# Ledger of designs, part 95: designed miniproteins, single chains, continued (2)

Each design is a single chain, and the fold is of that chain. pLDDT is the mean over its residues in the fold that is shown.

## One batch from the design tools (miniprotein)

Design m7499
Fold by ESMFold2-Fast:
Formats: C-alpha cells, structure tokens, sequence
Structure m7499 (fold): chain A 73 residues (1-73)
C-alpha cells in the first residue's frame, strides 16, 4: 500500500528528528535514507536528500527545517 509506505516514511522522518535531538547523526542519516526509499513523492525525496546533506555538513537547524517540510507531504 502506498499509504502505508508514506506513513512509514513519515515515521522514519520523526525517528531521524529524535536521533538528531539525541546527537546521533549517523542514526538520523540511516533513517532519512530509508524514508527516501519508501516515499513516492519526488518533492519529499528532494527535501530528504537536502536534509541528509545538511546533517552531513553539521547544519542541524536547516536539516530540521527541511524535515518539518518533508513531514507535511
């Protein structure tokens, strides 16, 4: 089910935000990569890819902003 995949992707985005709050950037990136694979929304994929790059660059404020936008889709 596409709806089940999108729900799972949103849960992984939330898990990534929790991981970032706990300081676990590696776990956050793994969750975001999994979310990107599950979603069929191209805009969500682009936001998640940009969020992964922001986490890797240490720009957590930008990463959280992008993840909040992706979670609305």
Amino acid sequence: SEALRETSARMLIIAAMVSLDLGDREAAIQSLRAAKELTSDEKAKELLEEAIRAVEAGDLERAIELLKEAAKL
Scores: mean pLDDT 87

Design m7500
Fold by ESMFold2-Fast:
Structure m7500 (fold): chain A 67 residues (1-67)
Amino acid sequence: SLLEEAQKLFDELKAALEAKDGEKAKEILKKLKELFEELKKKYPELAEGLEKQIEAAEKAIEHYISE
């Protein structure tokens, strides 16, 4: 399901961020953004929470790239 795919990608993103692998985290974030467009169509309220998590991850990646 879309929710299971999103969960898997978030788990992978968390692992990449913990490893300080900004490039891998950026690649996973891109996939999450693509999946998020489908999630907005089926689960709009759930998508709001996911959008905030995606924004937080994007800011974290920017911080690692800037450092």
Scores: mean pLDDT 75

Design m7501
Fold by ESMFold2-Fast:
Structure m7501 (fold): chain A 99 residues (1-99)
Amino acid sequence: SKIEEVIKIINEFAKKAFELLDKAGATSEDVARFIGHVIGAVGAALEGDFEKVKEEIRLAYETVKRAIEKHVSPEEGERLKKELEEFYNEAIKKIDEIK
């Protein structure tokens, strides 16, 4: 189903983004905020609200990006943020392709 495909995309993004969040040395507050947005995205998917799914994924992306900016050196932070942006763009593209 479309909902199952969207949940798979959310889970793939969440796994990859969480690995970057962990590498960044994120705080418990950063992790909790990230998990909250992933749960929000799954909830929106179950309701068929794919625009809200994309919004929650964006907020999860911004949470990881902010953690990288706080805890990682500028050079390494730029590399991690580029990887994060690629994961985010892939997830949004895949969701937009589901009709």
Scores: mean pLDDT 89

Design m7502
Fold by ESMFold2-Fast:
Structure m7502 (fold): chain A 74 residues (1-74)
Amino acid sequence: MEEAEKLKKEADELMDKGFEAMRSGNYQEAAELFKKAIELYEKAIELEGKMTPEDAVRLAAAYIGYVGAEYLAS
């Protein structure tokens, strides 16, 4: 499914940007980037109708990034 694949690619790019923001100490921006990545991964999983193990790993990484960034931003 091309749409789901495109959403995952966009989410992967947001994950990379989130980690860059984390390294620069911009935790508020990192949290927003990880949150958007979560939303895109969730949409892709919904379109596919199931979660693969690789989807679960991506989503878990995005949540860990988001929670960590939120904690450091506060």
Scores: mean pLDDT 85

Design m7503
Fold by ESMFold2-Fast:
Formats: C-alpha cells, sequence, structure tokens
Structure m7503 (fold): chain A 78 residues (1-78)
C-alpha cells in the first residue's frame, strides 16, 4: 500500500525519534488488522510532530504524510 510505504519512510527519516517509534508501532498494528489502535498511534504521532519537530516545513511534511496514511487506513476499514 502507498500509505504503508510512506509510513515506513517516515519511520526511518522523521526528525523526531518518538514519531519514528509511534509510526513503527502503528505499522505493526496495521499488519495485525488493529486499525483503530493504529489510527490512535498515528494521531499521537501528529501531536508529537507538532511538539518536537522545530522546522516548520519538515513538520508540515511529516504531518501531511501521517494524515494521508490515517485517511487511507480509515478507507480500508470501511
Amino acid sequence: SRARRLLRDLAKTSPSEKVRELVEEALRLLEEGRYEEAIELLEEAIRTAKEEIKDPSERAQVINGLQLAIDEVRRARE
């Protein structure tokens, strides 16, 4: 999935270690079909990115990527 590939990239490249950890755990939950818990962790990753990523452009890119992934996961759940 495009969203899962994006999340794997964010897990490797995001400036915040905490964002990377949350994205890695969300990917594990998605593999298990635990969509609601995965969405919760991705939303926590967005909150963490807002707090910890100091560069506005990097922050916006990370948040946009996470929001796109959440949207795809929600569509897959329907």
Scores: mean pLDDT 85

Design m7504
Fold by ESMFold2-Fast:
Structure m7504 (fold): chain A 57 residues (1-57)
Amino acid sequence: MEKAVALEPSPKTGPDELELAKGEEVEILEEVDENVVLVRKKDGSEGYVPKSFLKVI
């Protein structure tokens, strides 16, 4: 199971994007492309986040 931490807040700009707070931990479910990953928050919410906003831990 691969975990990551948000390096900065991710704004939700569309219905498929996931809003993240800085320092929020997420689970990486799938690498969609070179720039975007599908992640899950601890509350079970899923969505797309730019890879550049995350640090794998």
Scores: mean pLDDT 76

Design m7505
Fold by ESMFold2-Fast:
Structure m7505 (fold): chain A 62 residues (1-62)
Amino acid sequence: MAKKARELYEELRKSDESDSEERVKKLQEALKKAGIDAKVDVNDADSAQEAVGKLVELANEE
């Protein structure tokens, strides 16, 4: 894994992705690169928000 969670989160933030499906795909890729094994459902916004929270928590620990 070449990128830290903090860098992955900043990349997601800068992309400003408005399409929910594309946002979920980017989030899942960022989670995998950060070593977080979490599934995100495109139909469940709460699931996506919790996954973002995990990435942010990992970034704060780095």
Scores: mean pLDDT 67

Design m7506
Fold by ESMFold2-Fast:
Structure m7506 (fold): chain A 69 residues (1-69)
Amino acid sequence: HMTKEEIEKALKNIARLAVKMGLIDKEDPIEGLIAMVKAKMITKEYAERYINSPYLSEEEKEKIKQALK
């Protein structure tokens, strides 16, 4: 069970890594997560744990789901 703080920290770290790898231009946690999954650095199954979290908005969840199809 991930806390809100753990999720926010993980997404921030993922976004930072995605920028460092040149996958995104700006540290956006949702865009970073999507980019890392598309680059096969993070599994789709791992990303789905965030989609099932109550700490993301419905808009953020839908954006991830649509991008990973």
Scores: mean pLDDT 78

Design m7507
Fold by ESMFold2-Fast:
Structure m7507 (fold): chain A 69 residues (1-69)
Amino acid sequence: MLSPEQLAAEVEAALATMEAAIAKRYGASPEELRALADRLEALAADPALREQTRALMRELAAELRELAA
């Protein structure tokens, strides 16, 4: 089971991932896409997160950066 700190980190990551997925699906400005990608990369640096969560967030951040280009 995740510690309370790990659970809090996973919840924050899940919310950020959901926001980014919505922006990717429905569209957002290049500035907003870059800001979301920066947020995902910053959160993915947290060692409290599972590797799977970090990998997913980094992949999504890369996709958002490509859309913002």
Scores: mean pLDDT 84

Design m7508
Fold by ESMFold2-Fast:
Structure m7508 (fold): chain A 68 residues (1-68)
Amino acid sequence: KEGEILGKTVELYGQAEEAYLKGDYEKALELYDQAIEQASKIKDKELRDAMLKELEENKKKVEKKLKE
């Protein structure tokens, strides 16, 4: 259901941020990818677009660290 998808997205986002803060960029990238996959299932277009934009932006920060 919508609420379960949103809850899972937020949980994965939090885990990705924690991994990023620990310097585990590969794990953070995997968790952001999982959060993006969950967010893509959100039925409400405006909420989905907002969540995907934020997650993609944070994923790009992790990708920059992995290229260092």
Scores: mean pLDDT 82

Design m7509
Fold by ESMFold2-Fast:
Structure m7509 (fold): chain A 86 residues (1-86)
Amino acid sequence: MSAEELAAVTEISMYMIAGAVYKTLGDKALAKGDIKTAIEHYKKAKEYYEKALRLAEEHADIPEAREMAEVAREEVKELEEEIKKL
């Protein structure tokens, strides 16, 4: 891919990593029974995946960005369902 395409995919990847980190922190809080902290972390995770999704959709001409958009969209839906259960 071009240097510009690589930069875009890298930025999307960084947002997805941040989302995954906060999701993991939310899961850890939930396992300890700290529902309030779990919700806060899941909301942060959702925010980062939504940023990744938006940026990926802006770069939909790049195949890798399209794949990342699908993953980010699924993660946002899962987090919305998880938050609703709490």
Scores: mean pLDDT 89

Design m7510
Fold by ESMFold2-Fast:
Structure m7510 (fold): chain A 74 residues (1-74)
Amino acid sequence: MTEEELELAKKAGPGSVIVDGKVYTTLEDVKKIPKGSEVILVYDPSDPETRRRYAKIKNILKEKGVKIKKEIKL
């Protein structure tokens, strides 16, 4: 993991999706990610709200055929 990826993940916060240096924080924005993209998920396993949101985001990405390249746990 690069320093830049970690810094961006910390700034974006858990429940965010990163694609080519751009941060998507809302479920509606996540739905707009193009099919075939590779994404980084930012996740906090200690937060129940973030876990529920994370599961929903993963389902949306899977339905769209978006590949999860990496998960960053904060």
Scores: mean pLDDT 75

Design m7511
Fold by ESMFold2-Fast:
Structure m7511 (fold): chain A 70 residues (1-70)
Amino acid sequence: SMEEKYRELLEKAREEIQKLIDSGASEGDILNVIAKAAREAVEAGLTREQVLDLTRELLKFYDELIKKKK
């Protein structure tokens, strides 16, 4: 289902973002993961609203991780 595909993309991107932050990667590297997840969502046939929600959730996750590490 599209809901399962959304969850898979969200969880995969969150794991990649966490690993990048833990390794001291740049913000550009993290934003590239978010952009890649959004592109994969479009290619998988997710709706515009689902793609925007995915992007928002990943940006929120990144922001929360940075606040905790700082």
Scores: mean pLDDT 86

Design m7512
Fold by ESMFold2-Fast:
Structure m7512 (fold): chain A 78 residues (1-78)
Amino acid sequence: PESQLQQQVYQRLLELGVPPELAAHIAGQVGEGFRDGPDAAIRAAEDTVQRLVDQGRLTPEQGRQIIDAVRQAVDDVS
């Protein structure tokens, strides 16, 4: 399930225009977090996205869209 979730998140983030490096990093963190459950996957996304926003690599609006996409992907595999 983690590999399927990671791939789904990666593809959805690419469709949102997230650079491949950031999409892969976020998807990897979500997949790893999902081993501890759906809520942990979402927290991993929130933590990772917040760091990227703080670094100026994502806007707050992009971060919100990414978290929404992750929530949908997690719901689909749960």
Scores: mean pLDDT 85

Design m7513
Fold by ESMFold2-Fast:
Structure m7513 (fold): chain A 81 residues (1-81)
Amino acid sequence: ALEKGKEYFAAGEYQKAVAYYGRALAEDPNNYEAWNNLGEALFALGRYGGAVTMYEKALELDPNYEEAKKNLAKAKAALGE
């Protein structure tokens, strides 16, 4: 599920990426990479509030996940508009 989500994301199929990342998280809710990847797909869809929530979940699981910290800052900046 995670790998297929990444394939759809790379293809620009963001809604399908969201669905497959959701399946990956149903299988392993502690996969902080999948939370971050779901946030990136939501950000690409303009769903900045949803992206913030997903990045915060990734950081709850791994507080030192630098990519999720950077992504969270970008999503919060997008919401400030």
Scores: mean pLDDT 86

Design m7514
Fold by ESMFold2-Fast:
Structure m7514 (fold): chain A 55 residues (1-55)
Amino acid sequence: MFLIPSKEELEEDIERGVREVELAVQITVYERLIEKNINVEENTEKIKELREKLE
């Protein structure tokens, strides 16, 4: 208990990290789809939305 973060703090850190990773992974996936010339316009808009959520 005193040697590690509280359960609540650990859960918050995990949730924060998961959200950041999910957003980063989605941005990367959409960037790769744009490179392959798949739905470039839609995917560009999705990247903008995801980057706004990351900030």
Scores: mean pLDDT 76

Design m7515
Fold by ESMFold2-Fast:
Formats: sequence, C-alpha cells, structure tokens
Structure m7515 (fold): chain A 75 residues (1-75)
Amino acid sequence: IDKLVEEAHKHLKEGDKAYEEGDLKKAVEHFEKARRLYEKAAEEAGAQGDTFTEGVYRVAAAVLKVVAEIVRKKI
C-alpha cells in the first residue's frame, strides 16, 4: 500500500507541475496514472478488511477521474 500511495503522490506532483506549465496532455497522463495507483491501493486495503482506507482511496481515484476528464476537454 505505502509504495502505491507514494507513487500516486509523485504522479500527482508531476501532473500538477505539467498543468501549471500548460502541458495539459502530460497533466492528464499523470493524473490517470495516479488514479490507477489509488484504485490498486483501495483494492489492497479492502482485501485486508480496512474498509475506511479502501473508501478514502476509492474517493481519491474517483476525483482524479473527473479532474482528468475536465483537463482533457481543454486539450
């Protein structure tokens, strides 16, 4: 879990930087990678019976899906 979350955080940082620099395609790519990593973290938390942590990461993934769709429309 920790490695997945840390990797997701790195992609969020890179996506935010790309968005700030006007590279919308790169921003979408990083936000989608972060989303998939949070989905995997949610699956692992759920498999361990941690329903609260599973819910938190599922919400994070859902938010990133919406953000990526909004940014993609601007490309």
Scores: mean pLDDT 82

Design m7516
Fold by ESMFold2-Fast:
Structure m7516 (fold): chain A 76 residues (1-76)
Amino acid sequence: SMLDGVLRAIDQAEEEAKAGDYQHTASMLTQLARQLERQGLTEVAELLRKAAEAAKAGKDPSPLLEEAKELLRRLK
C-alpha cells in the first residue's frame, strides 16, 4: 500500500541518518514531503520538511520522523 511504502521510505531515511549521511537523509525527506503534499497528506509532509531542515543543520531528525510515522499509522 502507499502508506506502507511511505513508512519504509522513512525507515530508510532514519537508517541513513544513523549512518551519519544527513545530507542524503535531507534529500530523501524533501522529495518524500513533496510527494505526500501532492497527495493531500499535508501534516505529514510538514513534519518531513522539518526533519529535512534538522538534518541539513546536522541535528538528529529521528524525533520528527517518529511523529510522521505515528501520524501515518493512525491513517491506516
Scores: mean pLDDT 84

Design m7517
Fold by ESMFold2-Fast:
Structure m7517 (fold): chain A 59 residues (1-59)
Amino acid sequence: MSEEQIEEIKEALEKGDYEKAKKIALESGVDESTVNMLVKLAKEGRISPEAAKEALAAI
């Protein structure tokens, strides 16, 4: 996954655009289960956009 794609996901999460964040992550080859987990954590406020970005960069 490129740094540009990771940054776009972070921006989408910061804006509360979870559908856009999910679409970019899936198009980048992230597993649907991982995407759903990160989106759920972000919606619950349990993970910051920065932490989500780091988790995606580690994949």
Scores: mean pLDDT 77

Design m7518
Fold by ESMFold2-Fast:
Structure m7518 (fold): chain A 86 residues (1-86)
Amino acid sequence: MELAREAKRAAIEGKTEEARRLAYEAVMEIYEKLLAAGGVVTPEIEKEAAEVEKLLKEAAEKADEESRKALLEGAGEAAREGAARL
């Protein structure tokens, strides 16, 4: 959760590499929780994932093009790696 808020701030502020890294870490944290739960999406994980998605979507809408690309690349990389481990 906090990582997604920091990713949003970094993206809006044009901190491209920080936005990429923080978005990756925010999404990976959700996948690590899923892996720890044996791949079961609990109501708590679903709620946290929805909030992370909302924050990153808001960031992508508000950020400049380069920071938006970095944010989405970081999030997408974490989603691909996380899903492959489930």
Scores: mean pLDDT 85

Design m7519
Fold by ESMFold2-Fast:
Structure m7519 (fold): chain A 63 residues (1-63)
Amino acid sequence: AEEHLARGKELLSQGRYDEAIEHFERALELDPDNEEALKGLLAAYMHAGRSDKAKEVRDRLEA
């Protein structure tokens, strides 16, 4: 779980958004309530221009 979160953050900082999304999604499969993974996924979707997916993740954070 933590490994995927850390790798996702690293990839996000490198501008590798699609790969970052994969790792954050994997972290959320292992821990669906991981707020850091949700925030990372939101950032990755926003940077990738996936506004619809970013909104879905934001709504999960606000719930």
Scores: mean pLDDT 80

Design m7520
Fold by ESMFold2-Fast:
Formats: C-alpha cells, sequence, structure tokens
Structure m7520 (fold): chain A 60 residues (1-60)
C-alpha cells in the first residue's frame, strides 16, 4: 500500500508539472490520473483551478 501510494503521489506531481509547463491539457491530466488510479489502486482526483491543476492521491 505505501509503495503504491508513493508512486501515485509522484505521478500526480508529474502531471501537475507537465500541465504547468504547457505539455498536456487538463483533459489529458484527468485521463492520466484515472490511469494511475486504476494501476495503483490509489484514489487520484483532479481539480482544475484557473491556470493550474491540483492532483491529489489518497487512500480509498
Amino acid sequence: MQEAMLRAAEEARRLEERYAAGKISAEEVRRLAKEVSERTGVRVEVEVRGDRVVVTASLP
């Protein structure tokens, strides 16, 4: 569980960074976050706030 949580949190940070760098869209962040959630079993949620996106990994 802890390892999966750490991986999900790291992936979440990478998605936020890629969005901030203009590399991906908010829709792509949502799609990739869902993939991370499915792969790790960790709940990953995306919130779009103006010019930024917040991706949160939490236990189910």
Scores: mean pLDDT 79

Design m7521
Fold by ESMFold2-Fast:
Structure m7521 (fold): chain A 76 residues (1-76)
Amino acid sequence: MDTVLTRSELLAMVGAVGAPDAEKKARIIQYLAVAGGADPASAAVQAFADAVVAGEPESRITMANGRRLIVRGDAE
């Protein structure tokens, strides 16, 4: 099952709109751990959170619950 969000939609969902980059990263990792069962210490989770915070055009991760999350950067 694929979930597609913009960076702004993900940040709103995790309550990190307007937050510093470190808080955005922490909130994204917490969401992946709680909602997806992801290991917050994994290299894949860290790289995904860093890419989303940096505003990369597209970031993807597959979580332990079988959900694939796709986040697109705020190019608008």
Scores: mean pLDDT 78

Design m7522
Fold by ESMFold2-Fast:
Structure m7522 (fold): chain A 86 residues (1-86)
Amino acid sequence: MSKEEFDLEVEVTLVAMEVALLKNILPRASPEDLPELIEHAERVMKRAEEILKRAQELGLDRVATEASNILKEAQELLDELRKRAA
């Protein structure tokens, strides 16, 4: 594994952990927590998009697949948060 591949593997894992944390918090979130959770979810989505783009440029199919899955989960989470805030 190259250093760049390893660094992307670490970053995709950290982003996955952030999505899992947000999912665990969501059922217990009060209305006043929603703006901050939305902001966190948006940042997670942006990071996942950046990882996906970089993984695709480097031909790292496994990291690209993981980042794509995280993006889908983060988007679903963000949609749910926005629906609750509306």
Scores: mean pLDDT 84

Design m7523
Fold by ESMFold2-Fast:
Structure m7523 (fold): chain A 83 residues (1-83)
Amino acid sequence: LEELLKKAAEELEKKALEAGVPKGIVESARNMILSAQEIKDPRHAALVVETAGRMLASQIKDEKKKKEMIELGRRLAEEVLAA
């Protein structure tokens, strides 16, 4: 679970920075994802990853990149849930 959350945080951070999301918001999303490991519930962790992806997407002005961010968050959440 910890490795999957770290991977999810890194992939979402990279895509968000490429899409122009402010660093402070990216750091908030990363911290939210990494903190999810403390509960040790894959369903809760998956929900946090998806929520972080949507939060990052809300800061993206380009509609195509916004959709790609939402899709990435959903896919990473599915990987966490499968763990």
Scores: mean pLDDT 81

Design m7524
Fold by ESMFold2-Fast:
Structure m7524 (fold): chain A 105 residues (1-105)
Amino acid sequence: DVPPILEYIEKVAEAAKKGKTQAEAIRNAGKKALELKLSPTIFGMGLGEALASGVKAANLARAALYASQGKLEEAIRAAKEAGLDEEAIKELIKVSKELSKFDRR
């Protein structure tokens, strides 16, 4: 079955919106992404919907993808450009690495 990508993005975004800090939002989104066995890119797109708009939302998807690939310098740059604080960036890297075991969509 082809997963409904938009529904997964919305579920991740809803989980993130329940967080009171950026780091908590990423932890909530990460737990949902792990439960649903989502790719790092879908996880990052869900974060973009909850925490950012426009180009900053796209940068969150790129940050998650780079972190899953071990490209930490690129991941940190993209996350900072999306407006994430240092604790949120640490959580993004941790979750994205855990999600790297799931195939990219």
Scores: mean pLDDT 81

Design m7526
Fold by ESMFold2-Fast:
Structure m7526 (fold): chain A 97 residues (1-97)
Amino acid sequence: PSEEQIWREADIALIIIQAAVGLLHAKRKNAPEEIINLYKELIGELSRLGDLPEVDPAVLEEIRKLVTEAGKALDEGNYEEALELFQKAVELARQAI
């Protein structure tokens, strides 16, 4: 595989790990089921992206940024902001080609 492919696969894997850790923390905090389900959907969509031959690195960076900001909002108890940010991350992942 190319170096670019290896880095892309690593970047996707790191975002999946970040989302999985976030899911665990959300469950421990008894976060709303809607947020828990969005974490699961995001992990599924990111796993799908890993099977694609090409994904725009800028799209992956935006997803990573949204997941980081959503996790921070969730940690601060701002569930409405976290929900909006996770919905954007999931939609962006679904639209990635």
Scores: mean pLDDT 81

Design m7527
Fold by ESMFold2-Fast:
Structure m7527 (fold): chain A 111 residues (1-111)
Amino acid sequence: SKAALLRRINAQLLAALERLAGTLSPENQELLAELAEVLTEAVDAIINGDEEKLRESAERLLEIYAQLKETASADQLAGVNELLVGFADVASFYAPEIAAEFRERLEEISA
């Protein structure tokens, strides 16, 4: 099912995030934990067709990423960026306009 596939993809993204967390400071590990929670909320919003909740979750992901940019190394930030791009790619099949806006904002923060 769509829900089962999306939850499997989310589990893979969360596993990648958990591996990355071990390389970060305790403060940045807390930000990554929040990112994991919001990512799960975003995936659930896609499953439920809740565009408003998806937009809210996408904005929160970008806010957390901006905070990480101030304190994480370039290599650590690249890992988080790759994960969020992966999320955007999946989201593009269900909410292409929201995914495109998210990707553009992610690139702006990364610059």
Scores: mean pLDDT 85

Design m7528
Fold by ESMFold2-Fast:
Structure m7528 (fold): chain A 71 residues (1-71)
Amino acid sequence: MKEKQEKLREIEERLESLDLEEQKELLLEGAKLQAEGNLELVEKNGELDVEEVKEKIKKELEKVKEYLEKL
């Protein structure tokens, strides 16, 4: 997860220097990386229902995608 967090930070820094279309693409990529990291933590800890967490992450990614398409 820490490596994915570092990549996410790099994406955030690059967002400020890109045009709007490129920023939208990078934001979606960042959201996907964050979702993958969160899923890995849940799988490792075994404290939560992995399938339930997957569904929540999937819904959040769909919302982010719809948000970016509407901009």
Scores: mean pLDDT 65

Design m7529
Fold by ESMFold2-Fast:
Structure m7529 (fold): chain A 76 residues (1-76)
Amino acid sequence: SKRKKALTLEVAGNILYAAGDYREAGELYEEAARLYEEAGDLESAAEAYRKAAEAYEKAGDLEKAEELRAKAEELE
């Protein structure tokens, strides 16, 4: 299911984030967020967008981080 795929990507993102691979972690969190949205799980989508924003911020992509925080806020 889309929700199961999203959860798998979020777990993979957590592993990459812990390893310091912030940009790749952000990309996986962003993909997970899109899948949560498609599944109608807006709470999980917002959380994943916030995680993606934090990862992109640590990767130095401040514009992308701001964009993803705005997406998370819009879903709540």
Scores: mean pLDDT 88

Design m7530
Fold by ESMFold2-Fast:
Structure m7530 (fold): chain A 62 residues (1-62)
Amino acid sequence: DELRAAGIPEERIKAFEAGFAEHAKRTPDPAARAAGRALGIAALVANPEASVEEAYGIGRFL
């Protein structure tokens, strides 16, 4: 997992995954979901100080 390998805390990873799950419900195309997930992972890696709420928002509002 790229987030765990980058040293992102587990609670922020869980928040991102919860937000991404909401995004995925509204994004039926698998390719678009994969692209969105990659973008969200890159955003978290670029901002390792993101809060739990910010991590959720990154996943949710891709």
Scores: mean pLDDT 79

Design m7531
Fold by ESMFold2-Fast:
Structure m7531 (fold): chain A 80 residues (1-80)
Amino acid sequence: VEELTRRAAEELRRLAREAVRALAAGNEEEALALEERALELMREAVEEAKKFGKGEEVLRALTAAAREAAREAYAEAQAA
């Protein structure tokens, strides 16, 4: 579960950053596609984690990772 959570968090952070950058660039279609992929990744990771009784723990970790990545990307986009 730890490895699953780590990989999912890394990919989610990447998707969140790309989505924020796409949105800042006025590319709404790309941003929406990236957000949909991120939501699907979170759902799959949480479902796998539920098999080990860690669904809520993984959901919390992934949500925190996405929020942090989005906040960093927003700050970066405003500085650009």
Scores: mean pLDDT 79

Design m7533
Fold by ESMFold2-Fast:
Structure m7533 (fold): chain A 57 residues (1-57)
Amino acid sequence: DPLERLARVVANHLKTLPDEAAQQAALDRLVAALRAAGVPEEEIERLVALIERYLAE
């Protein structure tokens, strides 16, 4: 699943950031960029849920 692969790449990048505030800011920026690009909200929600799941690993 390309979305799961993207979520793992994003989660691994977020894990390199110094704290949860930096992780949240980066995730918020990604969500804003996806909305601006016209990605459907359901796809954004699914991607965020996958990122949060992999980030918690």
Scores: mean pLDDT 84

Design m7534
Fold by ESMFold2-Fast:
Order: structure tokens, then sequence, then C-alpha cells
Structure m7534 (fold): chain A 86 residues (1-86)
């Protein structure tokens, strides 16, 4: 149902906002010294993504992990807005 899809997208949007804001702070200040709590959340997401790809036999360089996570974080916002306007 539509309501279930909205709930799923809202959760993904919240996660995407956290990742996006953290990535922007890392890129803005220093990739080596972000705030510990925020950095840990992003690190968790990046490690989960790396594990999924490893099961497929794909090894992703660390420098590309952050870029892909950041790009993925933008998708839920667009999907959520599209559903709300239907």
Amino acid sequence: EREKKLEELEKKLEEAKLVRDTMEEIMKNSPYLPDPEVAEEVRKKVLEFKEEKKKQGITIPDELLFLEAYEESKKPAEELEKLKKE
C-alpha cells in the first residue's frame, strides 16, 4: 500500500540525510578528523555497503566507498517527494 511505501521512504530519507550531512562535513573540514559520532554512523553505512559488494565478489577501493554512499543518499528524497505529490 501507499502508506507502507511512504514509511519505508521516510526511514531511508532520514538515513540518507545523516549520510549526506556527514559526508559534506568530512569533505568540508577534513576526511581524517570528522566528529566521532557522526563519522561512526557513516562508517557503519560504508562498511555495510562494502560487505554486500564483497559477497558479490567485488572489491571497492576505500576512496570510492564514500562517493557512492553519498550519491545513494540523494535518491530517497526525490522518491519521497514524487510519492507525496501523486
Scores: mean pLDDT 59

Design m7535
Fold by ESMFold2-Fast:
Structure m7535 (fold): chain A 76 residues (1-76)
Amino acid sequence: MKKKIEELEKKAEEYEKKAEELREEYKKKKEEVDELAKKKGKADPKEVSEMVALGILSMGYTADALIYRRKAEKLK
């Protein structure tokens, strides 16, 4: 069982790292969207859609990481 716990924890760490990378990309994209909206007086729908997609992906990886962490805890 310990081997399975370690594998689940490793997967959780991998998903957490991916979620962090996507959160950084989301933050950068949000700054770009905000600057562009300020300069043009209107939000660009395409840029907003890309920002939202990054946010959804980041949340998805965060949820998957949490699921793997919970599975590891249940095996303890």
Scores: mean pLDDT 81

